# Designed miniproteins, single chains, continued (4): the designs that were tried, part 16

Each design is a single chain, and the fold is of that chain. pLDDT is the mean over its residues in the fold that is shown.

## One batch from the design tools (miniprotein)

Design m12557
Fold by ESMFold2-Fast:
Structure m12557 (fold): chain A 86 residues (1-86)
Amino acid sequence: AEERLREAEALARAGDPRVVPLLEELAGDEDPEVRLRAARVAHLAALNGLAEEVLPVAEKLAGDEDEEVQIAASLAVAAAAIALRA
């Protein structure tokens, strides 16, 4: 998970859509810390031109059982929505 999270962060920073399938895998992880970091990577990707592509993953994580994951994902959804209106 740690290596995949670092890879996902690098792809998100580069605006590379290959981050999407990695985020889908990480969003399904049993560890809420991994899902939290996935939500933060989705936020980063939304800011780097991938708002439309990461929105479905961010919306899924906004319904997570872990409150910290819900908050981080809700911020990613908000960032994506703002980017898509611009």
Scores: mean pLDDT 85

Design m12558
Fold by ESMFold2-Fast:
Structure m12558 (fold): chain A 94 residues (1-94)
Amino acid sequence: MIPEEVSELLREIQKLHNENAEPEKIFELQLELLRLLGAPEEVLEKLRELQKEDAELANKAASAVFRALLEGRKEELMELLERVVEAYEKAKKK
């Protein structure tokens, strides 16, 4: 079950996306959402680095981490990020 605080952030993110707000602001709210769900700072910092290099990759990586946290998988989040990055890079080569 999703806590009300998480639900409020999800609604705010959706609202900002619909209003065509600055992508960087939307991404920072996504990181706060992940922090509330228990993502370690190392994972959040890696996501910020990815956002500076490739915003699309960063959004895909953040979504993967979000799903893992909702499923209760807090272990292997860094390994999950590495797999998402590798899959994205391989897709670009085809």
Scores: mean pLDDT 76

Design m12559
Fold by ESMFold2-Fast:
Structure m12559 (fold): chain A 68 residues (1-68)
Amino acid sequence: GAAEAMEEIQAFLESVPGVKVRRVGEDTIVAETTRSVEEQIGIALRLIGDFPEFDVKVEGNTITVTLR
C-alpha cells in the first residue's frame, strides 16, 4: 500500500550520499541535497520508474515525492 511505498522511497533516498530526507504530512517525502540539478533529475527518474503512483518534482536542490 501507500505506507509501504513511502517506507521504500524513504529508505532508497536515505541510501543516496548527500541526501537529507524528511516526511511532510502523510503522503509527502522531501529530499534535500547539495548535489547538481542533473544528479537530482537522475534520482527523480528512478523514483518515477519504481513508484508510478507518486508525483516526483525537482525544484532547485529539492526532490518532492507526493502520492497522487
Scores: mean pLDDT 81

Design m12560
Fold by ESMFold2-Fast:
Structure m12560 (fold): chain A 60 residues (1-60)
Amino acid sequence: MIVEAIEDYEAKTPDELSLKKGDILKVLEVVDSDYLLVENLKTGEKGLVPKSVLKLVEEV
């Protein structure tokens, strides 16, 4: 599953990933109802991000 950041997000904990609007991310795991574990396809960095800042682009 591929998702896109719809807004900038600043990581608030070491486990979270900072995002820029338009970043394309691969979903690795659905952690809970509010957070996804993702990989940023531009940087290769992995971390938790809130679902509220993402939109679905592609299912793989």
Scores: mean pLDDT 80

Design m12561
Fold by ESMFold2-Fast:
Structure m12561 (fold): chain A 55 residues (1-55)
Amino acid sequence: SLEEKIKKLKEELEQLEREAVRAAIDGNTPVLDALLKRISEIQEEIKKLEEELKK
């Protein structure tokens, strides 16, 4: 279902956000940049799926 897809993406997002915090603390800018790009992609996918669920 759409709800299950959204849930899985939100779980992945939470994991990536934790990794991004760690990369920021470590000063690992290239890893942080890559993680932020992935986070942005997942956030857009969640937004699209939530809009489909409402409309």
Scores: mean pLDDT 84

Design m12562
Fold by ESMFold2-Fast:
Structure m12562 (fold): chain A 63 residues (1-63)
Amino acid sequence: SAELERKLENAEKAFEEYKDDITVLKALLHELEKLLPELSGELKERAEKLIQRIKETIAELEK
């Protein structure tokens, strides 16, 4: 749906903007994990890739 795609696009933009903000990244991760069960196909793949990138970024910041 257009609404789910927009939510994912907003999440992708937030990740790029707040890459160094661990609090924002953790909140974004929580929102994406809630969104993931509602997604399918290409949108689900995009969300899964974004979740992985956020987790990797958080791990790097926590060093």
Scores: mean pLDDT 85

Design m12563
Fold by ESMFold2-Fast:
Parts: sequence; C-alpha cells; structure tokens
Structure m12563 (fold): chain A 117 residues (1-117)
Amino acid sequence: TAEVLAEKRAVVELRPGESATITIEADVPEGTTRVQVLARARNLSPEEATVRLEVKLYKDGKLIAEGSAVLRGPGAEAQVGATADAEPGKYTAEVRLTNLGDKPAVVEVELKVVAYR
C-alpha cells in the first residue's frame, strides 16, 4: 500500500533565468520498503514558458534519488519522480524550478513524499 507522508503545494513566480526551491521533510516509518518523491507542476502563465523541474531526495544530507522534467506551454502539466529503497528515518525532498524562457512564468507545484510497504 502507498501512503503520503508529506505534501506541499505552492504557486511560484519566476522571472527569466530565476530559480526557486520547494523543500519538505518526511519521517519514514519502520516497515517501509520504498520511498518516492513526486513533483507535479502546472504552467499558469498566459504565455508559453519553459521551466525545468529537478526533484531530489536526501537522507542524512546524502542524495539518494533524483529526476528531472521540462514544463512547456500555457496550461501544460509535467510530473517527475524519483524512488529509492527505504530505510527508517528523516528524509528531505526538494523540487527546484528554473525558468529557461524569456518570459515570466507562474507555476503551481505539488511536492509529495510517498511510502510503500
């Protein structure tokens, strides 16, 4: 079974070349076999924008999983995830958004940490 351990939503405004990072923490319980970070982003910009999403999962300051995707076009959605074998303890998940376009971007982001038993 899958369980959402932590979740955060944000709306981020990014000028051309600007980056923003959203971070959450999750406590992974005993008996978890896998942990996943999942980011979903939607472009709310009225113009076509290109935004890079980079997800990273850390345990004890060590990068254990990562993934990336690119969000393009007005109203477009992108998802990116990364999965690791689980050990009990505290995990940090991050998604970094970078506006690669020449126009301001407004992006709605959901970041989750999901445990699997």
Scores: mean pLDDT 85

Design m12564
Fold by ESMFold2-Fast:
Structure m12564 (fold): chain A 60 residues (1-60)
Amino acid sequence: SSEIERLREEINRLKEQISQLHDQIINETDPAKRAELSSRLKELGDRLAELWRRLRELEA
């Protein structure tokens, strides 16, 4: 795949992972586990933002 195609695939996978983590967080009753999941969610969100920035640069 082209670099743009690979970025689109990675973005879609991250969106799915973020959605799944959100579902896990809302069903998690342990505060410590919820905090760990929230930390992972923030990391994935930062990665998603970076990939969107790169995609926009390539499509400009």
Scores: mean pLDDT 85

Design m12565
Fold by ESMFold2-Fast:
Structure m12565 (fold): chain A 67 residues (1-67)
Amino acid sequence: STKLTDAELKRALADIYLGLARVAEKQGKFDEAIELYRKAIDLYRESGDTEGAEEAEKMVKELEKKK
């Protein structure tokens, strides 16, 4: 009924979680950042955005090395 598709909404939500993850990362909250990146990964995958999911997965791997 509104102009956004389910895939577009999931991609937008993934971008929001990605932004929140970056804020948590800048604050040194690495566990919180990892959780937020993982939520973004799931939403990117559900929306068919493989590239977005892969970029977020790289961020998780880098942050896990800091733990």
Scores: mean pLDDT 84

Design m12566
Fold by ESMFold2-Fast:
Structure m12566 (fold): chain A 75 residues (1-75)
Amino acid sequence: DARERAELELEGVLYALQGDFEKAREYAALARERGFPEAARRVEEAIEAVKNGDYEKAIGIALRAIGDLLDAELA
């Protein structure tokens, strides 16, 4: 469901932003196993963005996930 997808994506991206790439990858794997490959890819993109010092991109991914979560909770 949309809420679960957004929650897994947001948690993974937040761990990536904290430099905890192991936990971020765990959330990407969990998202993929639960049928959310787009969420998994977004977490993987956030990990690579942080590794490259592109925090603007990683934050942008987090903000989109927050928006998706808010939309799912308000719907």
Scores: mean pLDDT 86

Design m12567
Fold by ESMFold2-Fast:
Structure m12567 (fold): chain A 60 residues (1-60)
Amino acid sequence: ISQEQFDEINNEVQALFPEAILELEGNKIIVKSKNAKVVNEAVDYIKKKYGVQAIPQLAV
C-alpha cells in the first residue's frame, strides 16, 4: 500500500482505537497494543474496511 493510504488508515484507527500503534511493513500493517481486544478489533476493522493485510501484535 502507499504511504498516503497508510496515513489515512492510521488516522482513522487512532480515532477509534487510541491505544493501537500501527506500523507499515511492505504491503502489511502491524497493529500493536497492550490490550488484546483493541488489537483484534483494529485488525478486523482494517481488513474489513481497506482489504489490506493486518497482523496483530501484543505489546507488554
Scores: mean pLDDT 80

Design m12568
Fold by ESMFold2-Fast:
Structure m12568 (fold): chain A 79 residues (1-79)
Amino acid sequence: DPSLEEVERFLEELEELTKKLEESKEPLTEEEVEEIKKLLEEAKKLLELLKRNGAPKEYLERLEEIMKRLEEVVKEKLA
């Protein structure tokens, strides 16, 4: 199971990526869409693992918010 330090690192990396994608004025490429879909699948697996292991509520809320933001980016910027 990932340590809380590994989870924090993953969340920070996802938050930075999501921010960059939200701030971009260009439509997403097909490759970027596929990469985001892979990240969403990884995030879903992590969310289920964190729920199973009784992780603090704040980690669950942060991950769910990032996932929601990534899904909106795909929805709005899909060519």
Scores: mean pLDDT 79

Design m12569
Fold by ESMFold2-Fast:
Structure m12569 (fold): chain A 55 residues (1-55)
Amino acid sequence: MTVEQGREYGEKAIELAKEGKFEEAQRLGTLAAVADPEYGVEVGKKIKEIKEELG
């Protein structure tokens, strides 16, 4: 997996989280972390923030 593919998975994960699809978002966030662990942490934080906003 390339870093660029990880970025794409991370962006899709954030979009899914905004739709309330947190299980799918977390799966794609894991793929982003496999490609780039540092970026994966960023994606996880954004998913958590979105989840807290939606309640």
Scores: mean pLDDT 80

Design m12570
Fold by ESMFold2-Fast:
Structure m12570 (fold): chain A 62 residues (1-62)
Amino acid sequence: LADALAAAPPEVKEHVRKALEAYSAGNYDEALRHLDEAIAAATDPAVQAFLRGLKASVEAEA
C-alpha cells in the first residue's frame, strides 16, 4: 500500500501529507478535502484506489 504512494508524483504526495496533518489535528473536513485533491492529481489507478480507500477510512471516523 505504501509502495503505491512511493511511486506517486510529488504533487500527490504533498496533498497526502497535508491530509495526514489535518487528520492528526482532528480536522476531518480539511483532511477529506486534501485527499480529494490528491485523487484528482493522481493518474495511476492503483494510487487512486489506495487514496479512495484512505478517504473512506477518514469518512468512517468523521
Scores: mean pLDDT 78

Design m12571
Fold by ESMFold2-Fast:
Structure m12571 (fold): chain A 101 residues (1-101)
Amino acid sequence: RPLTPEEEKAVSLILEAGRAFSDGDYDKAIELAEKAIQLAKEAGNPVLLARAYTVLGLIYYKAGDYEKAIEAFEKSVEVAREAGRDDLAATIEAQLEQIKA
């Protein structure tokens, strides 16, 4: 199905967060990822919500905030599992194990 306007905006914010992250602007990347999380919740799209939490976790990991990174990845896993996306949850858990290594 086509994305809703809220889903499209959340995707745009995730991409913009990734760009800010690549530029080393972690504060902006966090802000954009948090906005994407809120829109994904509003849209009721759990896959998009899990993606937004994963991006937030990656940003915190690169910024050196490992506790917040782990928290964000764990929320992403929870959302993916609640959506019945065990495949997605397993992929996110593998990323989480790399952070803990």
Scores: mean pLDDT 84

Design m12572
Fold by ESMFold2-Fast:
Parts: C-alpha cells; structure tokens; sequence
Structure m12572 (fold): chain A 59 residues (1-59)
C-alpha cells in the first residue's frame, strides 16, 4: 500500500495517492510515511488546507 501510494505520487496521479494514503491511515492512523504522502499529495493538488489538517490532526 505505502509503495503504491508513493508510486502514484511520483507518477503525478495525486488523486490516487490521496486515496491510497487515506486507506493506509484508516488501518494505521499513526503511520508517519502515509501521513507524509497524504500531505504531499494534497499539497500537489493545491489543497494546502487539507494538507495542514492531515499533519496536525493525525488520527
């Protein structure tokens, strides 16, 4: 899952990266790599508000 989310981010498929990272975080809310990937994907999409929320409100 993490590698697939990273691959999507590297390929420029930021929406897929968001979806995959969110799935990882639902199973492992304290996975720091998934949090970082989700924040980066939101930032790449220009959704800086969501990116900031992911970092601050990690579940």
Amino acid sequence: MVEEARAALEAGDYERAVELARQILKENPDNPEAVRLLAQAYAKLGRLDEAGEVVEKMK
Scores: mean pLDDT 76

Design m12573
Fold by ESMFold2-Fast:
Parts: sequence; C-alpha cells; structure tokens
Structure m12573 (fold): chain A 60 residues (1-60)
Amino acid sequence: DLMARLRALADEMLALARAAGLDLTLELPPEEQASPELVAAWEGALEGLRHALALEAARA
C-alpha cells in the first residue's frame, strides 16, 4: 500500500523534526498521485532531513 508507506514516511519526518525542536508541516498527496517513484522521493527527503540534523549537531 503506497499510501500507507507515504504516511509512515511522513510520520518519521515529523517525529525527527519534533525531536529536533523544528516546526514541520507535511501534506499527504492524494491517492491518485501515490507511486513507487514518489515513495522513493519521500525516502530521499527523510534521508536529507537526517543529514541536515547531523550537520546541525556537528556545529556544536
């Protein structure tokens, strides 16, 4: 279920942002837009967020 995967990725990104004290807003796409390519893009976005938070921590 592509929508379930996108929702799980959104939850992970929101949890990471919340733990870092960031206000993040994410919108789930309509079901018609759900695709394996979009899931891969959101997985990349999650990885990018983790990388950005690691860089911020390294600034200490």
Scores: mean pLDDT 77

Design m12574
Fold by ESMFold2-Fast:
Structure m12574 (fold): chain A 75 residues (1-75)
Amino acid sequence: LSEEEFERLAEEGERLVRREMDPESRALLDETARLWAEQGVSREEVRELLRRMLEEGARRSAALLAYLYRRAQRL
């Protein structure tokens, strides 16, 4: 998974969160991103997981995961 593909997925995920999630659900995602930032998350493992999710057709899940990972990296 390229950096460009990752950014496109994360942008897609951010739009899904803004469009479809209520404030309570967004707060839970923010808390999850904080925990990921605190515990550490392997960039390589996340990228490989995203690639597999896309191969299995789980695009919405991949987009949300990419958004969550990007948010954790920016905390």
Scores: mean pLDDT 79

Design m12575
Fold by ESMFold2-Fast:
Parts: structure tokens; sequence; C-alpha cells
Structure m12575 (fold): chain A 93 residues (1-93)
């Protein structure tokens, strides 16, 4: 799992360097999902936010998945109001 995250980070950075923003967003989204599964919620949040930024720049539907990921992290952290804000943003797209 740690090696899987390291490989995804390498691929994400390579995609960013090549200007493949949607591919980079997808890799960061996957890293966020893995950290969430590990209970590493602050790390999951960091990577979901990176995925969101890149997905927005790419005009990608991955924006929805990134927003949902952020909402799930805030819910897990007990920040229910923030979780609801991000869930609403995902629903309005």
Amino acid sequence: LKEEIEELERKAKEAEAKGNLEEAALKYLQIGQLYFKLGEYEKALEYYKKALELAEKAGSPLVVEALEGIARVYEALGKKELAEEYRKKAEEL
C-alpha cells in the first residue's frame, strides 16, 4: 500500500509535468482515497484538494469525485457543516 501510494505520486507528478492535468487529477484522487482508507484524513484532504484544483483547470468531471472526497474527509473529521457545503457543491455540478 505504501509502495502503491509512492508509485501513484510519481505518476501524478509526471502527468503534471507533461500538462496531462486530468490524468494527474485522477492519480491524486486515487492517493486521497488510499489515505482515507488508511484513516490518514489530513493527508487524504491534501490530495483530494490537489485533485480538485487540477480537475477544475482541466474542466474534468473528476471535480465531482474530488468534492465528494473532500466532503467525506470533513465528515470523518467531525466537521459536518463543511462536509455538507462540499457535498452541495458536488450536487450542483
Scores: mean pLDDT 86

Design m12576
Fold by ESMFold2-Fast:
Structure m12576 (fold): chain A 99 residues (1-99)
Amino acid sequence: MKEKEKARKLLKEALDVVRQGIEDVENASSLEEAREIARQTALEVAKLTNKAPITDSKVASLVVAGILQLTAASVAPSKEEILDAMRAAAGTLEEAYKA
C-alpha cells in the first residue's frame, strides 16, 4: 500500500535522525550540549512520525516508545546514559521500520 510505503520512508528518516544524533552526542563537549542534541532529536523524530500514516497499533506503540526513550535521554544525568537511551530508541524505531 502507498500509505505503508510513505510511513516506512518517514520511519527510516526518523531512524537516520536518531543515528546522526548519537554521533553528535558522541562529539558533544558538555552534558548540556548532549542533552540539547537528544531533545532536538526527539522533536525531529516526533515531527517526522506525526507526518507518517501509521495505522498499525504495534508500529504506533513502538514509535511512542522510541520518542519516550529520546525524551528520557534529554534529561539523563550522564553522556553515557544519554547514548544508552538514544541507542535504545534507535533499536525501537528500527523494529517499527521493519514491522
Scores: mean pLDDT 87

Design m12577
Fold by ESMFold2-Fast:
Structure m12577 (fold): chain A 89 residues (1-89)
Amino acid sequence: MKEVTEIARETLKRLNELAEKAKDSPEAARVIRNGGTAAATAMVLDPEAGIRYLEKAAEELKSLGHDELAEEVRQILDETRAKLDEVKA
């Protein structure tokens, strides 16, 4: 439980930092912040739900034409999934 909470905190921090880099695109920054908060909140109880929120944020960014930001969210998703896979039940 503590390890998942720390992974959730690090993931949220990375998404917030990415949103700050996206500040010239308010729509993209909002998608990243909302996705990060939803993912971190869900992840503590259901890691798979947290990952799904990150996938949804990446898809929404791509739909808005922010392909580079979508790929950065996917990278954070992949790294987060790898860390969650290291946590033993």
Scores: mean pLDDT 83

Design m12578
Fold by ESMFold2-Fast:
Structure m12578 (fold): chain A 55 residues (1-55)
Amino acid sequence: MKIEIPISEAELIGEAMRYYVEGDVEKAKELFLEATKSKNPQVVRIAKGFLEGLE
């Protein structure tokens, strides 16, 4: 079984924000949707806030 280092929750939010400022709204929405599945409630709130703004 191979081991991979996944993107941290903070990095995931950062990447989503980067896509958003670059104008790739669809990619940003996908990354924020992934962040809403996080166990960290602060990350979920941030991601949901951005998704509300993108709708």
Scores: mean pLDDT 73

Design m12579
Fold by ESMFold2-Fast:
Structure m12579 (fold): chain A 58 residues (1-58)
Amino acid sequence: AIEELERTLVRIIATEGAEAAARRAREAGLDVSVRNGTLVIRLPEDPEAVRRALELLR
């Protein structure tokens, strides 16, 4: 789940940019920010929140 989330976010950054990836991740319920063009993400303690975010970001 976490590795797939990372892979999905890397793809979005490559195609849409870090700001767009951060916005989509926040819309999916993840706590993220952008610092110097990189994503900083606080992983939720609930594994199902990670899975739901991954489904929304695909």
Scores: mean pLDDT 76

Design m12580
Fold by ESMFold2-Fast:
Structure m12580 (fold): chain A 58 residues (1-58)
Amino acid sequence: VSREELEREVELAMLEIQYSIAKLMGDEEEAERLLREMARLAEEAGREELARRYRELL
């Protein structure tokens, strides 16, 4: 596993936590922004299924 792959996985995990917080706070605009960023990062990481899952939540 490369350092770059590990860094992307950590960033995705942090974004997922932020997304959960935004949803709990009722901040739909922030939640959508985070989902778009997560989808972009997942695509860059080559995780197409994960990126599609995030886009389906938009």
Scores: mean pLDDT 81

Design m12581
Fold by ESMFold2-Fast:
Structure m12581 (fold): chain A 91 residues (1-91)
Amino acid sequence: AFTPEQRRALAEVEGRILQRMQELIAETGRVPSDEEVREIAEEAVDEYFAENPGLFTPAQREEIREAALELALRVNEAFRAGKRAAGFIEL
């Protein structure tokens, strides 16, 4: 279970990941690859910890990193699913 500080950190990191993913989609006109998403998630997590040094133990940092990566990949799957669904729906 996450502490209140870990939940706050994860929420901040999640916001940064979603923003960067949306920017990449806008720039490229495509859904990011899982490799691009992993890079975005890792960069967002590393930046957050650099801004907040000593706030978490190494184990807590890995828990946040894993949760952020899982969220990012799940969001990317949702974007791919949404794009496929839109291709079959004539409005």
Scores: mean pLDDT 78

Design m12582
Fold by ESMFold2-Fast:
Structure m12582 (fold): chain A 76 residues (1-76)
Amino acid sequence: MEILELKIEKTSDDRYVARVLVPADADLDEVIEETKKAIQEKYGLKDVEVTRVAVARDPENPDLREVVLEIKGKPL
């Protein structure tokens, strides 16, 4: 699977939002798993839980979509 862009924002002490730009036909389960790994590695998290998944069409390119993940993690 190809992730074209990944933006991660820490929103509170244990909460993160990831915005992932992928091809429209990308496997959502693979997007979720790769994003979880990236956040665990970047922030050194002990646990990672995806609490919400939302998918939106990219307004600039109909062949792309943005996947927004709300994530809860515990620091190591």
Scores: mean pLDDT 77

Design m12583
Fold by ESMFold2-Fast:
Structure m12583 (fold): chain A 83 residues (1-83)
Amino acid sequence: KDESIKELEKIFKKLLEEETKNLSKEEREKVVLNAAEALVYVVNNVEIPEGKEEEVAKLIVEKSKEKDFNLDEFIEEVKKLLS
């Protein structure tokens, strides 16, 4: 449980840095805020199966890059990924 969250956060931080390093300040701030909202939801509400940490981290970053980020849509995709 704790190891899965730590692994998720490690992968997430690396991916977020790689995906945002070439963005403008405004674009970076938007992506970071969206990603933080998604990550907080996952950490508080989702039990991540062993081996799914990278897939969840990728989903958070990918969805956070969308022009109109929707938390409810993200939640549905997380549930689908983990079912």
Scores: mean pLDDT 81

Design m12584
Fold by ESMFold2-Fast:
Structure m12584 (fold): chain A 62 residues (1-62)
Amino acid sequence: SEALLLRVAERELSRLVDEAIAQGRLEEAKQQIERAVESLKAAGVSDEAAEALRRRLLARLE
């Protein structure tokens, strides 16, 4: 269940991040990633898994 939830979150967040980057909104993209990671942790996703997702998404901004 956690793996499936992370997969779905990564797909959706990647899409949102791409859109924010295309619009030149890098600060918004970073904030969306941070807020989503906090929401996943609040929903019961482990800190390690949520932080791994955060790092993968932030790498897309570089």
Scores: mean pLDDT 81

Design m12585
Fold by ESMFold2-Fast:
Structure m12585 (fold): chain A 99 residues (1-99)
Amino acid sequence: MSKKEKALENLDKAIEELRKAYELATHPEVRDAIEGAIGTVEELKKQVEAGKPSPSLDVAAMLLISEAILLAEQHGETKAAEEFRKALDYLREAMKLLD
């Protein structure tokens, strides 16, 4: 499997963990943050697939997931926060593979 294929697999896993976080989240503000993060990671995946990733979009995705972790923790959504941390780990691995 190529580095690009492994990166896309990790981006898919990040999206999967964000979707799990969405199902676990009960607070609307946390859910809105997750939807924003999913959209950004999906756009990053699309750009990686096309071979034209924006260098700022990976940073934007990481910042949105980090914000979602803080919001989830503020609302006591500890299980959602755990899935966000897993998503962030997969995103970091994808970025490392695209280096």
Scores: mean pLDDT 84

Design m12586
Fold by ESMFold2-Fast:
Structure m12586 (fold): chain A 60 residues (1-60)
Amino acid sequence: MYKFTFEFDDEERAQRVAEKIRKLYPEANVTVSGNKLTIETNLPVEKAIGLALIVIGESL
């Protein structure tokens, strides 16, 4: 199992990224707490990297 936590400038951005991840990777467990996004998944590392790339893309 992989667990990633990302922090954004605001809660709205965290919620937007969470919704995008839930749509593309419904098997991942996505939790939002304020401006922090936590993703828990047992997906292969390549798919976990895909989730991270979505987060990075939305942060740019």
Scores: mean pLDDT 74

Design m12587
Fold by ESMFold2-Fast:
Structure m12587 (fold): chain A 82 residues (1-82)
Amino acid sequence: SVEERLRALVLLLTAESTAFIAERMLKSGKMPKEQLLKELETGRRLAEEVLRRARELGDEELVRRAEEILERLEELKEKVEE
């Protein structure tokens, strides 16, 4: 349904925003490492929920976008954990 797609999109945009903010905060050094990891974990859970919903909807675009943001969040987590 349109409503289910919109809900998935809102979650995706939230996960994408989390990655954007986390990357900026990592570059600036202004956010404590522990807090940054918590933010990234929240984004990961949101992106995984989007991926699940996108697969149920058969929305290939949402699947690709969710997979892309999951990869980005994982890369950021690895950089923070160094």
Scores: mean pLDDT 86

Design m12588
Fold by ESMFold2-Fast:
Structure m12588 (fold): chain A 70 residues (1-70)
Amino acid sequence: ELKKEVKELAENSDFETLGEKVVELGKEAVKKGNLELADLLLEIIAEAAREFPDDEEKAKEFIREQLKKV
């Protein structure tokens, strides 16, 4: 279940691997035909980049909080 994997990522991944794991989950969502989840993950990343363009740590925290809501 991809939504379970997204929530586990939000809770158990460190910041170093968070971005890589989000991209990996997005690719898996596309492979499984879950374009809704893939689009949601892309929008979360894009929003983090818009809100925190110069603050990588805050961008990662924003992504983590949004992933918990998936």
Scores: mean pLDDT 72

Design m12589
Fold by ESMFold2-Fast:
Structure m12589 (fold): chain A 65 residues (1-65)
Amino acid sequence: MEEKEKLRKEADEHLERGVQHLRDGNYAEAAEEFRRAAKLYEKAGDPVGAMSAYILAVGAELEAS
């Protein structure tokens, strides 16, 4: 339980940083943070969090291109 809790909290931190970058128009940095969050949510066993972060990462990647 503790390892997954730590992974989820780390994922939440990357998600928050990604959202901040997205608001600031830093799409490439936002996409990187969202990709990191998605992988951490997957490791934490949080499929909803992972899916949400992947959707945000794809959106940010499209804006960055």
Scores: mean pLDDT 84

Design m12590
Fold by ESMFold2-Fast:
Structure m12590 (fold): chain A 68 residues (1-68)
Amino acid sequence: SEEEMKEAMLNLVRSLLVEEGYSQEEIDAFLESLKDKTPEEIAEEFIKRFPQYKSTVEFALKKLKELA
């Protein structure tokens, strides 16, 4: 479902932001900014800010679509 894909994408973004060393407060604020976006829009916004994760995020989105 779209909601499950969205939750999975937000969880991936959280994990990657933890890896980058962001604080819990910063991560929560960023995720709140994404909550009204589609899974594709979440991926696009994150890749725009963190291009180093493009392949990881695109692969995850592709796999989530295959499972839907």
Scores: mean pLDDT 83

Design m12591
Fold by ESMFold2-Fast:
Structure m12591 (fold): chain A 63 residues (1-63)
Amino acid sequence: HMTLEEAVKILMEKGAHPLTARMAAEGVLRALENGDEEQAIRTLLSAGFSEETAKEIIEELKK
């Protein structure tokens, strides 16, 4: 369980553009709620993260 505000902060700390951070966080949290880690990774890639950084973010969000 992670709030949208916490996810937005994590994405911005990892270098996401502020304008995309909220939309990316919403998409990632929705994908993880549905058990779709593949979609969560694709959302983070679209936000400008590498696959390795996207996987690290997913692990952080699952805590």
Scores: mean pLDDT 81

Design m12592
Fold by ESMFold2-Fast:
Structure m12592 (fold): chain A 92 residues (1-92)
Amino acid sequence: MRKLSEEEIELMRRLNKEAFARLDKKAEELLATVEDPEKKHQIRIKMVAAKVRVLAELLDLLQVEGASDEEVRERVQEIVDEAIKEMEEIAK
């Protein structure tokens, strides 16, 4: 609700770390393959935008009464999966 518990903060930290690691890994793999500077720039922008979205959703979901750890995890994974798909499309 209004104030996050220590356990909620730790969950947020863990989910954020996991999401950022996945985004960074995929961006690294794609950037190693892509030679076009514009495509590289677009991949980096999508990665950063996805990181911002993950943080915003974590803050929003943890303020909602009754949001479960599972619900929060699923939403974060959806954002990451969507961003990875978009980055892969740019790399084509």
Scores: mean pLDDT 80

Design m12593
Fold by ESMFold2-Fast:
Structure m12593 (fold): chain A 52 residues (1-52)
Amino acid sequence: MEEEKERLKKVLEEAKEEEKKLIEQGMDPGVAAARGVGIVLEEIGRIIDERL
């Protein structure tokens, strides 16, 4: 529960950093944002699977 919350915070931060990096490399902002969302959703899925 608390570990899950901390993992989500870390993944959110990493997703934001990845989005910034991709935009700096010339990727479309919308595509970069979509990739960030994908990273967060994948981690949420892993947390749900571990919890169940």
Scores: mean pLDDT 76

Design m12594
Fold by ESMFold2-Fast:
Order: C-alpha cells, then sequence, then structure tokens
Structure m12594 (fold): chain A 84 residues (1-84)
C-alpha cells in the first residue's frame, strides 16, 4: 500500500513540474509540518484547477493524521526523493 501511494504522489508532483528547491522552501515555510506542507500543495493544485490532484492530496493528508510519526516522516522523504 505505501509503495502505491508514494508512486501516485510522485507522478502527480512530476506533472506539476515543481522542483526540489520549491519543495524545501514550502517545508521550511511551514517549519517542517507535513500536514501544513501538503495543504500548501493542495492550494497550489487548486490554482492549477487539477481536481484529481487536490482530491488525492486531501485524502493523503487525512491518512497521515492517523499514521505513526515514522510513516509521516517517510511520506515527506518520498516527496523529496520524487524530485531528486
Amino acid sequence: MKEKRIEALKEILKKSKVDPETIEQLINDFNGDIESYLNAKIKFYEILKDDMAIDFLKRFVEGLKKAPEEDQKEALEALRIAYE
């Protein structure tokens, strides 16, 4: 399950052409809070009118709220790796 979520998120982020520096800046702006970072991404996709990406990220955030801290850190690292 984790691998499929990471792969889907990686593909969505690739389509948006967001670079790794932008990802780091968003993380820093929210002081490393994964939930706040993902909510910022949702707003970005709202501007792009990408309803599928918005829906996916909203569901991903809901899932992260129930996940252990280790899984939250893994999800953030997966976002970084997707843009390396």
Scores: mean pLDDT 55

